# Designed miniproteins, single chains, continued (3): the designs that were tried, part 23

Each design is a single chain, and the fold is of that chain. pLDDT is the mean over its residues in the fold that is shown.

## One batch from the design tools (miniprotein)

Design m8779
Fold by ESMFold2-Fast:
Structure m8779 (fold): chain A 86 residues (1-86)
Amino acid sequence: MKKELEEMKEKLKEIRKMGEYSPRLKELTKEAEELLKQSLKIKGKEGEELKKKAKELIEEGMRLAEEVRESVRLAEELERRREEAE
C-alpha cells in the first residue's frame, strides 16, 4: 500500500512539473490529486474505488506529460541552436 501510494505521488510530481506548460495537463493533475485526497479521507470500498480512478487519471496524465515534454525539448533545442549560431 505505501509503495503504491509513493509510486502514484512520484508520477503526480512528474505530471505537475509539465502542467506549467499545459492547461489540460494541469486540470488532469488537479482532478487526480483531488480523487487521491478523497480516497485517503474515505475509508473502505469507496476509498479504494476513488484511488483506482485517481490511478487511471495519473496514467492518462503521464501519457500527456510525455507529449508536453517532447514539445519543451524541441523548444530547448531551438534555443540551443540559436546560441550556437550566434
Scores: mean pLDDT 77

Design m8780
Fold by ESMFold2-Fast:
Structure m8780 (fold): chain A 105 residues (1-105)
Amino acid sequence: MKDEYALNLAEAAKKQVFDKLSPLERAALGLAFQGLTRHDVTFDASKVSGPLAVGLVLLNTKGILSDEELAKWLGVSLETIRYVRDHLSAEELSALVNKALEKAK
């Protein structure tokens, strides 16, 4: 599929799904899918379905986003990204990611 199609799916998911998520849940999901977490995050990737799964996988293949780029894409503050990455325990971060995936259906 074309990169443009995947980006359009990610933008559609962002508008419809991210409105259901808290800023902390969006930050945790984005950091986990970019592999930018300080701790190992335990989540079931098979629970990510539909356009969100395709968009997130393809964004991950574009390389590592900066904190600023990730904050802009997720619609959260830079402080929220840094807090979730640097201050949450592995268990707290894993819980946020799993909660975000349940809401993102």
Scores: mean pLDDT 67

Design m8781
Fold by ESMFold2-Fast:
Structure m8781 (fold): chain A 90 residues (1-90)
Amino acid sequence: SILEEAEKRLDKKIEELRKLIEEGASEFEVNQKLSEILIDIGYLVAKLRQAGVSREDIEKLLERAKERIKELIPEKDHGVDVFFESLLKE
C-alpha cells in the first residue's frame, strides 16, 4: 500500500541519518540530511492525504518518525516538534 511504501521510505532515510551520526559526520552534514528528511516527510504527507489515507494513520506514521528523529538528535528536539506540529495543523 502507499502507506507501507511511505513507512519503508522514511525508515530508510532515518537509518541513513543514524549512519551519518554513528560515522561522526559534521553538524553541517547531519543538518543537511535532517532538512532533506523533513522536506520528504512534508511531500509524503501531501501524497498520503491525496490518496485518502486516514488522518489517524498519517498521525501515527508522523509520531513514529518524529520520536525516532528526536532520539537520534535530541539537541534539535524543539525544532523537530515545531515542524511536525505544523504538518498536523489544518
Scores: mean pLDDT 82

Design m8782
Fold by ESMFold2-Fast:
Structure m8782 (fold): chain A 90 residues (1-90)
Amino acid sequence: MLTAPSPEEAKELALKQLKEWIEKRATEEELKRLQEEAEEAKKYLEENPEAFAEELAKLDRSTQLTAEASLAIIEELLKLKEEKEKKEKE
């Protein structure tokens, strides 16, 4: 039977891959660049939330799952950046 992954399962897989990449392969410079790109993406989404939601609703299911996974990665990268900044200012 064909079982499509849920948005939650897609997010979990993407976050697992991100954590494994950070642990095993990522340089601090590569992580910093991705975090900066994530901030720009988050800013765009916050400025255009309705437009993003409308466009997402028009996408096919597989593309919607990819978009949801990308949002989870953006949120995780931003959380890691905030944690690093808090440690540096304590």
Scores: mean pLDDT 67

Design m8783
Fold by ESMFold2-Fast:
Structure m8783 (fold): chain A 87 residues (1-87)
Amino acid sequence: SAMEEALREAFEEGERHYEELARHVGEAMKNPSKAAEEYEKAKEHGERALELYEKASELDPERSRALMEEVEELVRGAEELAKKVEE
């Protein structure tokens, strides 16, 4: 159905941004000197993932909520790494 297709597309695009978010968090952990730069990239992808999952929540609120919580956790982790390097 059209609703199922829209749901898959929103989650698929969100997953791509989630993967980029996770990749930048991983790079921040490997290269602490770049933690601030990697956090900015992680934050951008996290914000986009949250927008897509929020849109998808109209179709699947349970899955959307769980994924949004995971995104928020990863962004917070990246922020903490960036702050620790600047201090």
Scores: mean pLDDT 84

Design m8784
Fold by ESMFold2-Fast:
Structure m8784 (fold): chain A 66 residues (1-66)
Amino acid sequence: MADIQQQVQGMLKAGEEKAADFLASQPDKAEEAKKFLEDQRQKADAFAQQQLAALEAARKAAEEAR
């Protein structure tokens, strides 16, 4: 439930904070920081999809165990 959403939000916030810190330290590498943020968003989406698939698998296993 909320734990998956909290994990995704945590990952996105951590990525944004890292990118902001990186840009503050190395403005010449702004493009790399943007690439990092894009990669983090893709990973968050993949994580959400994997969690949904795991929930469906657990649901099916529970029904078979009846």
Scores: mean pLDDT 73

Design m8785
Fold by ESMFold2-Fast:
Structure m8785 (fold): chain A 127 residues (1-127)
Amino acid sequence: SELEKEVLRAFDELARLLQEIFDIMKTKSREERVKAVKKVADLLKKFAEENFSPRIVEQIKKLLDGLVKAVEEGNWDEARRLAEQLLAQIKFWLLYMAKYDPELARKAIESLKKLIEELQKIVDELR
């Protein structure tokens, strides 16, 4: 469907920006990367809370807490693993919404576009 294509396009942009932030964080001091990953986690937590059920939000928050810890410790393999799980969860639920609740999916896509704009600001600040 056109809505599924729009979800996939927005999701690909989200994944690209998170990878860019991840790559930049590797080049920064511990203090700077911790500050950046906490901002990313807060934005993703807000996105989840606005668009997903409480049970899904709890799962996403646990993955984000693990991601923050991995970045703080410089454990980039664990950070990648957790980021991939987080992205897989977000993609699954957005596509599920696109199939079963198109109006909720459109709201989530608009929310995702705002998240993308905020993540782009983090990229620009880290450069």
Scores: mean pLDDT 90

Design m8786
Fold by ESMFold2-Fast:
Structure m8786 (fold): chain A 100 residues (1-100)
Amino acid sequence: SAAREEALARVRELEARLEEAIDASDMATVLALVREIAAVLLEVAKEELKANLDPAEYERKLAEVEARLAAELAAVEAFLAEAERRGLTGEQIRERIGTE
């Protein structure tokens, strides 16, 4: 869909900025960009669920997706805080995230 293609284009732009932030070891910017990418992908997921599910099932599945995303973002935040404490380089962070 056009909305999905636009969302993927935005994710590509955010991924380029994320790569620069990782190379700079800017943990705050990395976290902000990961959260923005997650928000774009959640919007796509909402439209796909809405198109394919009854309203009651949509509400239940959306709550599940949002809870899972919140847990994953909390894990990323914890990892980045630990990476900052350990003084990890951008290269080491890339290996952990799998961007290469």
Scores: mean pLDDT 82

Design m8787
Fold by ESMFold2-Fast:
Structure m8787 (fold): chain A 71 residues (1-71)
Amino acid sequence: MLEEELERLLREIEEHARLGDIIGASKAMSRLHQLALETLGKDAAFDALLQASEAFGRGLEEGLLLGQREA
């Protein structure tokens, strides 16, 4: 279902960000935005991007903290 696809993309964004894969995270964000625009409209697409940005930031922060603890 559509909701499962959007949720899956959000998880992919967070994981790519955690690994420092900015390109992978960016591609997942583009796909999520396009899907939301196409199916849910502009307002919902903007909200989805806000959620994606939060997941991206959380992933980056988690990745940085893990690297710091290993060193």
Scores: mean pLDDT 78

Design m8788
Fold by ESMFold2-Fast:
Structure m8788 (fold): chain A 75 residues (1-75)
Amino acid sequence: PQGLQILAGLSPKFKEILAGCTSDQILLFLNNSKELKLNGGPCSVCGALDSATYASIKQGVYLCQEHATPDAVKL
Protein backbone atom coordinates (compact mmCIF):
# COMPACT_ATOMS: atom_id res chain seq x y z
CA PRO A 1 0.00 0.00 0.00
CA GLN A 2 1.18 3.54 -0.83
CA GLY A 3 0.84 4.71 2.77
CA LEU A 4 3.21 2.01 4.03
CA GLN A 5 5.74 3.01 1.34
CA ILE A 6 5.51 6.64 2.53
CA LEU A 7 6.14 5.64 6.17
CA ALA A 8 9.07 3.40 5.15
CA GLY A 9 10.77 6.47 3.65
CA LEU A 10 10.29 8.65 6.74
CA SER A 11 13.14 10.03 8.82
CA PRO A 12 14.08 8.46 12.20
CA LYS A 13 12.16 11.30 13.89
CA PHE A 14 8.89 10.17 12.26
CA LYS A 15 9.55 6.53 13.17
CA GLU A 16 10.13 7.57 16.81
CA ILE A 17 6.79 9.42 16.88
CA LEU A 18 4.94 6.42 15.38
CA ALA A 19 6.53 3.96 17.86
CA GLY A 20 4.46 5.52 20.67
CA CYS A 21 1.15 5.15 18.79
CA THR A 22 -1.61 2.53 18.87
CA SER A 23 -2.47 0.42 15.79
CA ASP A 24 -5.53 2.63 15.16
CA GLN A 25 -3.40 5.80 15.27
CA ILE A 26 -0.87 4.26 12.86
CA LEU A 27 -3.68 3.38 10.42
CA LEU A 28 -4.98 6.96 10.65
CA PHE A 29 -1.48 8.30 9.97
CA LEU A 30 -1.16 5.97 6.94
CA ASN A 31 -4.47 7.24 5.54
CA ASN A 32 -3.48 10.86 6.25
CA SER A 33 -0.08 10.37 4.56
CA LYS A 34 -1.72 9.07 1.36
CA GLU A 35 -4.15 11.99 1.19
CA LEU A 36 -1.52 14.62 2.06
CA LYS A 37 0.97 13.30 -0.54
CA LEU A 38 -1.61 13.32 -3.36
CA ASN A 39 -3.47 16.55 -2.55
CA GLY A 40 -1.90 19.88 -1.58
CA GLY A 41 -3.86 22.26 0.64
CA PRO A 42 -3.70 25.46 2.71
CA CYS A 43 -1.51 25.84 5.80
CA SER A 44 -3.60 24.79 8.83
CA VAL A 45 -2.07 27.61 10.96
CA CYS A 46 -2.07 30.70 8.66
CA GLY A 47 -4.15 29.57 5.63
CA ALA A 48 -1.36 30.22 3.09
CA LEU A 49 -2.09 28.36 -0.17
CA ASP A 50 1.10 28.81 -2.23
CA SER A 51 3.44 28.39 0.77
CA ALA A 52 1.87 25.14 2.06
CA THR A 53 4.63 22.78 0.87
CA TYR A 54 4.87 20.61 4.01
CA ALA A 55 2.65 17.88 5.46
CA SER A 56 2.45 16.63 9.06
CA ILE A 57 1.43 12.96 9.00
CA LYS A 58 1.02 12.98 12.81
CA GLN A 59 -1.49 15.87 12.67
CA GLY A 60 -2.90 15.12 9.17
CA VAL A 61 -2.52 18.74 8.00
CA TYR A 62 -0.65 20.87 5.47
CA LEU A 63 1.84 23.44 6.76
CA CYS A 64 3.89 26.29 5.30
CA GLN A 65 7.66 26.49 5.89
CA GLU A 66 7.26 28.91 8.84
CA HIS A 67 4.75 26.68 10.67
CA ALA A 68 6.21 23.27 9.73
CA THR A 69 6.53 20.94 12.73
CA PRO A 70 9.67 18.76 13.21
CA ASP A 71 7.69 15.73 11.90
CA ALA A 72 6.56 17.55 8.73
CA VAL A 73 7.59 16.18 5.31
CA LYS A 74 8.39 18.54 2.44
CA LEU A 75 6.08 17.86 -0.54
Scores: mean pLDDT 59

Design m8789
Fold by ESMFold2-Fast:
Parts: sequence; C-alpha cells; structure tokens
Structure m8789 (fold): chain A 64 residues (1-64)
Amino acid sequence: HMDALTEMGQLVAEMIRDGNEEEARKRLREIAEKYGLPEKYVESLLKMGDIGRAEAAARRAAAA
C-alpha cells in the first residue's frame, strides 16, 4: 500500500515543519490503524519525524 506510505510521509513532514509534533503523532496512528499497519511501523515513522524536526531547527539556526 504505497499510497498510505506516501500520504503519511507528506503529512508528517508538513506537521513537523510547523512544530506540530503531537498532531503528527496522532495523525500517524490514525492512518496506521486505518490501513492495519503494525505499531512498530508507526514508531519508526515517529522517530523519522523527530529527526526531521531536529534538522529543520539546525537549518533555521544556520540561516539566522
């Protein structure tokens, strides 16, 4: 189900860019449950999002 993976990736990237980690976490779990994806998959995506947020913060600091 490639469409689910693409949709989740895009939503997480958008929400984390805006600093909406809690919303990204909630949304990922909702999508995972809808498509019957395992919890481990959700945890992996959440970790990936956390890294993305850290990178965005570093880039912002460098640009300032």
Scores: mean pLDDT 65

Design m8790
Fold by ESMFold2-Fast:
Structure m8790 (fold): chain A 79 residues (1-79)
Amino acid sequence: GELVSLEEFRERYEAYLRAVYYQHHGAPLSDAQLEELLRRAAERYLEENNLPDTGYYDERALLEIVVELIRRSTPEAVA
């Protein structure tokens, strides 16, 4: 897939992720929660693919991981 930095990923998907989070939890996603969510997704992507941290991630795989984390979390678990 296309490789993106976390910054590029956030710029592209922030509005979508905030909407998904609100739909699932009934509460707004804070900036701190979003940053932690992206950090955890990036770490999981690297672990699952046995990759060094180059600062770039497969866009589709990262999106799938972030959405899964939102679906399985509570607001407290994401913070």
Scores: mean pLDDT 80

Design m8791
Fold by ESMFold2-Fast:
Parts: sequence; C-alpha cells; structure tokens
Structure m8791 (fold): chain A 77 residues (1-77)
Amino acid sequence: SDKEIIDKLIEWLKSLPETPAVRRVLGIIEAEKIRGASVEELKQVLEDERALAEEEGDEELAAVLEEAIRKIEELEA
C-alpha cells in the first residue's frame, strides 16, 4: 500500500546520517504523508524539489532527493 511504502521510506531516511539534506527531505515526505499524498504524488513532489535543488546548486540535497526517488521505485517493485 502507499502508506507502507511511505512509512518504509521514512524509516530508511532515519537510518541515514543526520545531515541538513536528510532532515529537509524527511520534512518534505512527512508533510506529504500528513496531507494524505499517494506514492505517485510524493514522487512528483520529490522530482520537483530535486530540479529546484539542482538549479540552486545544492548538490547534497539533490543527491538525497534522487536517492529517495530511487528508494520509492525499489519499494514499489
């Protein structure tokens, strides 16, 4: 289910080193979960945030966002 995928994504992020980038991505995902977002809607938000991070030159944030998107794809398989 979408809830199970999102919960597993949050748990995985919490297992990573606690950096500002990881905390930012956790905040985005938790906010989307509170809104009742689907996995598809969450993926779109993360892709939009990654594009913005790339434009701003925030390579660390962009990398964590890309890893989160890939993790969702792994959890969907």
Scores: mean pLDDT 87

Design m8792
Fold by ESMFold2-Fast:
Structure m8792 (fold): chain A 67 residues (1-67)
Amino acid sequence: SEKAREILDKYTNGKKTLSRDQVIDILMKEFGLTRERARKIIDDYTNGKKTLSREQAIEILEGILSE
């Protein structure tokens, strides 16, 4: 969705890859999630990967926004 891309670009300025910590911080700031909850969402999606593609981060954000 456009909203997921807008959220991501607000923090990444169009960067192709994000650290796990950057995505955790985005989820905490944008959705009010605890660090533990954000960590679990990311780890379940990425199987504990240290970095995410822009596309993977968008998919995570879209999943939360679809709730």
Scores: mean pLDDT 80

Design m8793
Fold by ESMFold2-Fast:
Structure m8793 (fold): chain A 103 residues (1-103)
Amino acid sequence: DAGKLMEEAVKALEEAGELATAMEFQHLFFRARRLVRQGDEAFRRGDLQSALDHYDQARGLVDQMIDLGQQIFNPESRDLAIKAAQTLRDDIDRRTQQVRNQM
């Protein structure tokens, strides 16, 4: 899952000495996941617009994670970081589509 891939990416970045990038990537990941949970809660309440707004914000953070991933110098860390971000992106896109199917 995206969480396991994020842990692998952070470990690889730390081993490569890219500590600042590891911290920023992890911070963006946890913020994005918090927004996904808030979107899920809104969706359960039938607040479709609030759910979409939260998922859109989460998507924006994932786009930042992908951009950050592309700037990583170590190829192994880069591949893991991009894979983690893309996995979270795909999860958000699926959730967004579920909400839109009810509108």
Scores: mean pLDDT 88

Design m8794
Fold by ESMFold2-Fast:
Structure m8794 (fold): chain A 110 residues (1-110)
Amino acid sequence: MVKDILNKLKTLSLDEQIKLLLSYNPDLKYEVVDIKEFGMTWVKDTKKALVITDPNKGGPVVGYATTNGLQDEFLSNTLWIDEKGNIYIGKHKLDNNDSFTLRIMESILS
């Protein structure tokens, strides 16, 4: 179940989170970014983020996530996961019990 996967992400390192997501969707398009280098200065708990770049899975149009330094518009609408398994859209941290969060993650895992 998607909720069980979300709970597991919070117990895993970033590398293990990537392996778990790819075990469900091996074609998932993503990039690992350094939070400081991408200007995510409001994030205090982690140093790296997993950015979903697949446009059908809540990612931006191809090309934004490959730029050194993300645009504000990209960050505001981009789904990403931190090293602690917290899920965000832009600056907004998602509640893992919300139906919206579960639906978006189900899309990523299919």
Scores: mean pLDDT 69

Design m8795
Fold by ESMFold2-Fast:
Structure m8795 (fold): chain A 81 residues (1-81)
Amino acid sequence: SSIINNIKKLISLIKEEKYDEALSLIKEIQKEASEITNEKEKVILRKELKNLVIPLSEVKNEEKRELLKKELEKINLILES
């Protein structure tokens, strides 16, 4: 799945401290998530998003961490629709 590959790439970008690229990719994932209508795909995506919890908690720049958290929470809201 393209979206799962984007989440894996997002983890790598966060670990490499490429936060502007990470934010752009989150916006792409938000758009892709809004197009998912299948509940099974939504469950898989929610599971993959949990892999971001540890990398995100390790972001030392507080401003960038909070911005990344805010944009990732928008994906959760989209999947609850």
Scores: mean pLDDT 84

Design m8796
Fold by ESMFold2-Fast:
Structure m8796 (fold): chain A 61 residues (1-61)
Amino acid sequence: GLSAEERALRDRINAIEAEIISVATEIAILKEQGKEDSPEYAELQKRLDALVAELAALEAQ
């Protein structure tokens, strides 16, 4: 079976992957609406970059 640490890692990876999909969907909606220059778009892009970096760091463990 998985250790508690391995389960926590997998749960966190799954949560981050779900959040990446959610944020990417919101970015796509704003892009469709022509709101690429909005503060909301910039915040979502920064959030996506942070999530991708966190996912990469967790997968490297």
Scores: mean pLDDT 85

Design m8797
Fold by ESMFold2-Fast:
Structure m8797 (fold): chain A 99 residues (1-99)
Amino acid sequence: GTGDIMAGFGYLAKGDQEKAIEYFENAIRYYENQGRETSPGYIVSLGSLGSLYYTQKNYEKAKSIFEKMEEVLRKDPERDERHLKAVQGNIKEINEKIS
């Protein structure tokens, strides 16, 4: 949950990307298990994890995370259209890297 997100950003600030990934994955699992997939914390965790995989050049994992994020945003009636377009742009850029 929120504690995992705070820990993830704390480890990012220290340059520990492996620990940051672990905590964002824990946050994602928490929200999925609670059925809270429209929560801001879930969206932040997906975006942070996707960006981390992208910076590590793990484009396949980054793509999987951003595609999950796009699906979640499309299902939210209150979705931020700018956020959805940004995620779609990230997926397009990743596809250009792995095509």
Scores: mean pLDDT 83

Design m8798
Fold by ESMFold2-Fast:
Structure m8798 (fold): chain A 67 residues (1-67)
Amino acid sequence: HMMRQRLREQADRYVDLGGDAGSAGDWRLASEHYRKAGELYRQAGDFESSQRSFDGSRLMEELGRRS
């Protein structure tokens, strides 16, 4: 699964970027990074991590709307 492994590695990096942006209060950027991670995990067939990432993106959008 060479391509799937690469997709997971990229998705993991976007999760880290999303966490950093969220910690900085940049909810829009955090949401975008988590959304990209979710798409990459889905392409890799990692549906659990994909769902978690999309849930994180929605949470960040909600926090940004209230800010």
Scores: mean pLDDT 85

Design m8799
Fold by ESMFold2-Fast:
Structure m8799 (fold): chain A 94 residues (1-94)
Amino acid sequence: SMEGQQLQQQAQELLQRAQELQGEAKRLLEKDPDNEHAREALDLALEAQSLALRAIDLAEKGTPEDLKKAQQLLDQAQQLIEEAERKIRLAREE
């Protein structure tokens, strides 16, 4: 369905953002392993990745219930990504 394809595209975009944030957090942790904000950002980005991957699977299944759940997971992943981005900014100031 068109809705399922749109949700899959959104999930893939959020997955890419989560992976980029994981890379940034890991780089900050390589420089300072005790950087708590970088660790928090990594954990948030990993959770966002998990939600985005689940949303891709649900969007592919394409039932109305699965599409609604996919949208809810993507909304949660978006919030986690925004929080991870905030944590990365704080981590860079340490």
Scores: mean pLDDT 90

Design m8800
Fold by ESMFold2-Fast:
Structure m8800 (fold): chain A 60 residues (1-60)
Amino acid sequence: SSLEEVRGFGELLARSIVKNKTGQKGIDTGLESWRRMALEEGVPESEIKEMIEEIKKYIE
């Protein structure tokens, strides 16, 4: 499903942030790009917010 695909890309983004020790500006840019993609795929904004909080927890 599109939701599973979007979640998969979010996980890859989170792993990339940790692996590359990405700074805050890069994190913000990456999350904004991922959010835009998720909206284009028709994912509800409530689900997007939850996934962003999961990503933020993962990268801390």
Scores: mean pLDDT 82

Design m8801
Fold by ESMFold2-Fast:
Structure m8801 (fold): chain A 91 residues (1-91)
Amino acid sequence: MDAVVDEIVARMLADPDYWLALYEELRSLPAEEEEVLRALARENPDDPYFLILPVLTELARRYSAEELRALLRDPAALRAAVAAVVAELTA
């Protein structure tokens, strides 16, 4: 769990502008595509490569772009938010 969460957080912090741009697109995903991403997370709970898009999609449902910008400036808060979403998606 911790290693997967840490890798997702590290990737988000390495290129925050890329993830912020993608985040706006993820907010308008069709329900069918969102369901596919949730299925990928459930099937690959230990793989950060398959989890990062489902995690961002779920964050996009919970947080505004400004709230995500605040999380990106606070790595501890970002890690807590990512950890909570990963736990829910992989349950």
Scores: mean pLDDT 80

Design m8802
Fold by ESMFold2-Fast:
Structure m8802 (fold): chain A 73 residues (1-73)
Amino acid sequence: MDAATQAAQLAFWDKVEALAVPRAESVDPQLARELKAAFDGYKAAVQAGDTAAANKYRDRISELLERAAALEG
């Protein structure tokens, strides 16, 4: 992944985090903390070029977002 693609990917996930974490916190503060930790781990893995870790954290983000949605509806 080149630096421009990596920066665009990180910017996209920053926007997702900015929308998702406050919403999760209004429902379950513990879930919001876990979600933020998963976003932090994903960004660190992307910056390190660790594709395996990035995929793991991306899957975790998806799992936590599904849990947040279930609690809202």
Scores: mean pLDDT 80

Design m8803
Fold by ESMFold2-Fast:
Structure m8803 (fold): chain A 85 residues (1-85)
Amino acid sequence: SDLVNRMISISQVGIQQAQNLGNDDAVRYLTRGIDLLRQGRVSDAARYGIRGGRILRDVGIQQGNQSTVTTADQVIRVSQQLIRQ
């Protein structure tokens, strides 16, 4: 689905940003989310996306990194859309 592909793409961006910021928790949650999504476990994947996105957002705020906050907000939004479908 288009929404599934969008979730994978934005989560991969989030993982890269989390790695650059040294936040292993965000990397772990977002990676697990992608793995679950590839297994067809959409609702579980979305919950991991929301949790990983929130961790990434908090890190972005603490570091003053607006690009990371924007990516995290996109991860959270797409994850919330997946739960609603």
Scores: mean pLDDT 90

Design m8804
Fold by ESMFold2-Fast:
Structure m8804 (fold): chain A 73 residues (1-73)
Amino acid sequence: SIDLTPEEREQALKDAEEVYKKSKEAIEKGDLQTASNYSVAAALLYALAGENEKARQVIKESDKLIEEQKKKA
């Protein structure tokens, strides 16, 4: 297991939030492949920060939003 300092864990959380916002922006733009890539990256960063429940939630919510966007095309 990767053991992070508190500062590294806080940075991973901030990075996760930023990348997750990019995923949501990509969904709104219809760039679904980019959105999927960012959501996976955000989930990995949340998991790295020890936020495993949030990591799972990010994947679940992103998959739902991407599927809803596909149905509008």
Scores: mean pLDDT 84

Design m8805
Fold by ESMFold2-Fast:
Structure m8805 (fold): chain A 94 residues (1-94)
Amino acid sequence: DKLKRAERLIAEELAERPRLEFGDKLSEAQIELYKLMRELVRAGDYETLREILDRLVENGLLDEIELGVLQLYAAVTKRYDILDLLTEAEEASR
């Protein structure tokens, strides 16, 4: 279950976050999570991606650069429904 894998990665990031200093780069858990999200964009798995994005927004974990990469990837692969979803998540995180 890809959603359960994403939930574990989010939990790992939240557990590590209080130990990170300001200006630190993406954690290994965040890198793996965004790799998983790119796979979901390729697969057109809108429902799983929405669940992950909702959790990222709720926890303040949405990275602007990686979101931009996902948006570009969705546009290039013509996944316009996913592109709209990513834009909605960006607006919700502001």
Scores: mean pLDDT 77

Design m8806
Fold by ESMFold2-Fast:
Structure m8806 (fold): chain A 64 residues (1-64)
Amino acid sequence: GAAILAEGQKLIAEGQNLIEEGKTLLKSASTQAEINKAIGLILMGLGLIVEGDLLLKKGKELLK
């Protein structure tokens, strides 16, 4: 329903923010730990976008 659509959109926005944060950190990274953190943020952001897309599809189905 509508709540699932709203949550899906929120997860996509959060995922995009994490990817941008990770990219910014990666540009300034000087240690392996910082590189690992940046990559982790990017991967987490990608996961949130995928989950958000699935929720958007499910929410649309529930509105039929």
Scores: mean pLDDT 83

Design m8807
Fold by ESMFold2-Fast:
Structure m8807 (fold): chain A 93 residues (1-93)
Amino acid sequence: RKRRYDLAYRAVAEIFALKIPDLEAFFEFLAAVEKEIPRPPLSEFDPELEERLSKAIREIVEKGLDKEEIAEKLAEALDVPKSYVLEIIKKVE
């Protein structure tokens, strides 16, 4: 299970590098991926996966979207605490 998270996070980073125009479509994609790949426990979260997620968050922030809204939606989609996503956003800044 945990080994499959690498593919999911790579897909997220690559799709965001392609400049997804619609944030709704992006979160629908994350929800669809969650159905196939179970969410990682926080203790097993890989630093490399965190870095890839940071790249996706950076693209979203550069589009002028609210950081709190991004953190809330990503936390819900990935089943991680909102504080964890906010820390990643803070590191990207």
Scores: mean pLDDT 57

Design m8808
Fold by ESMFold2-Fast:
Structure m8808 (fold): chain A 88 residues (1-88)
Amino acid sequence: ETAQLSEEELLEKAIERFKGEVIKALEALKNGEVDELEASVSLKGVEVKLKFKVKDGEIEVEVEISGDNEEIKEKLKEAIEEAIEEVK
């Protein structure tokens, strides 16, 4: 049997991957590798656009979230917040 992931497991893995990409972006900015970076993700009809930039030695994060699935919006917001806390 080919390993099948449940819809819930696929969703969790997608969110974990997104969190990992946000962490990498924040680390690159913190380390001075880039001054500005944009990232986007689309998941279950929810779109997230992130813009990261360094201003006056601080990382500014601009977050745009759109779509009708409030549960997915909240999970993606939580992942972004956790990524920011992890890099601090």
Scores: mean pLDDT 76

Design m8809
Fold by ESMFold2-Fast:
Structure m8809 (fold): chain A 127 residues (1-127)
Amino acid sequence: SIEEQVRRAVELGLRSMLAEAARRGRAPSPEDLAKIREIMDEFTARFIDMAQDIIDNNASDEEILERIRELVKETLRLAKEKGLSEELQRMLLGTVLTTLSLYALMWGKPELIEKIHKIIQEVWNES
């Protein structure tokens, strides 16, 4: 199912980010990790709804990318509202990038990965 594919991509993205942070001696505190997981749960729910809507409406690549931009902006807004540091906000956006890139591969649209990366960079620079 779409839900299973999205949840798997999120778990892989989050595990990859946590492993990299641990390797660099920058693992989040248990409190910050709980906030990150809560934000990623919200991201996952929104992404499942978005992925289902994209399929149901046969959305164009441009429509997909615009919905991704909205999802990234909302995720960053939630991270700021929950008081995550800039370092943790960047780490969260890295998780989002990995998750969306894995899902683009699952959709058979690897060409979207570069555009997703650009969207995340633009959203970060506008924040």
Scores: mean pLDDT 84

Design m8810
Fold by ESMFold2-Fast:
Structure m8810 (fold): chain A 98 residues (1-98)
Amino acid sequence: SLEEVIEELERLIEEAREKLKDSNMGPLVIKSLERARKVVEEAREGKASPLDLEIEIGLLRIVQGIANLVADEKDKPLITRLLDRAIELLERAIKELE
């Protein structure tokens, strides 16, 4: 199940790289998704706690806030969807660690 979370995060990263390549927020969104994937990989290895995943969810919400202020209007729906899905996947990862 953590493997499925990692695979779904990898798909979100690939979609972001394809669809946000011309976005001013693309690099920040992509890095944030890559960081989320890394924390889940570390949790799978027993190197990250549920608290580390909760902190990462908080950081993703901050990136959503930044995007809502400064991203091009055309990109905002996609960025919101990608980050919301990443948060859902991290919440699922927390439950799998219980």
Scores: mean pLDDT 90

Design m8811
Fold by ESMFold2-Fast:
Structure m8811 (fold): chain A 63 residues (1-63)
Amino acid sequence: MTAEDIADEVQRRLGLDESTKRSIERLITAEGTKEAAADRLAALGAQTGDPLYGAIADALREV
């Protein structure tokens, strides 16, 4: 599965806009795996208190 395929599935599950989808795709590419991207987003969610980061992290782990 490509980073684009993964980002498309997360966008579909969570109803995200195209800009957020592109940011997820770039993060997966930068981190090398969807698991590493999910861990990064989970840490950001814990730090900021924004529930969207945790939701995206969980979706990445389930795809």
Scores: mean pLDDT 86

Design m8812
Fold by ESMFold2-Fast:
Structure m8812 (fold): chain A 104 residues (1-104)
Amino acid sequence: SAARQQLQQQLRDRLDALAAAAGLDPADVAAMRAAMDRVLAADRLSLAQLILDSAERLLKARTADPGHAEVVRGQIASLFLIEAGILEAERKQRGEVLPDPPPP
């Protein structure tokens, strides 16, 4: 659990660094943090890493073509929100169907 908590903090730090480097709107940053918190609360560390890796690649592509910076920022924000939304929907579906405890 200590290693998990350390990794979760590293992922949050990566998100904050990404948001600052991309120059995202504060409202988008707040939404992305909330989305990341949902992913981390669900203990989906691999998904959190995948989202960050993908967003960081999009940011690197933007530095090669500054004319498209606004489009890339939108893509980064959308990536986080869509993935977190999918995870939330999956959690709700699992919560709707709890198996009855087996009879003794």
Scores: mean pLDDT 69

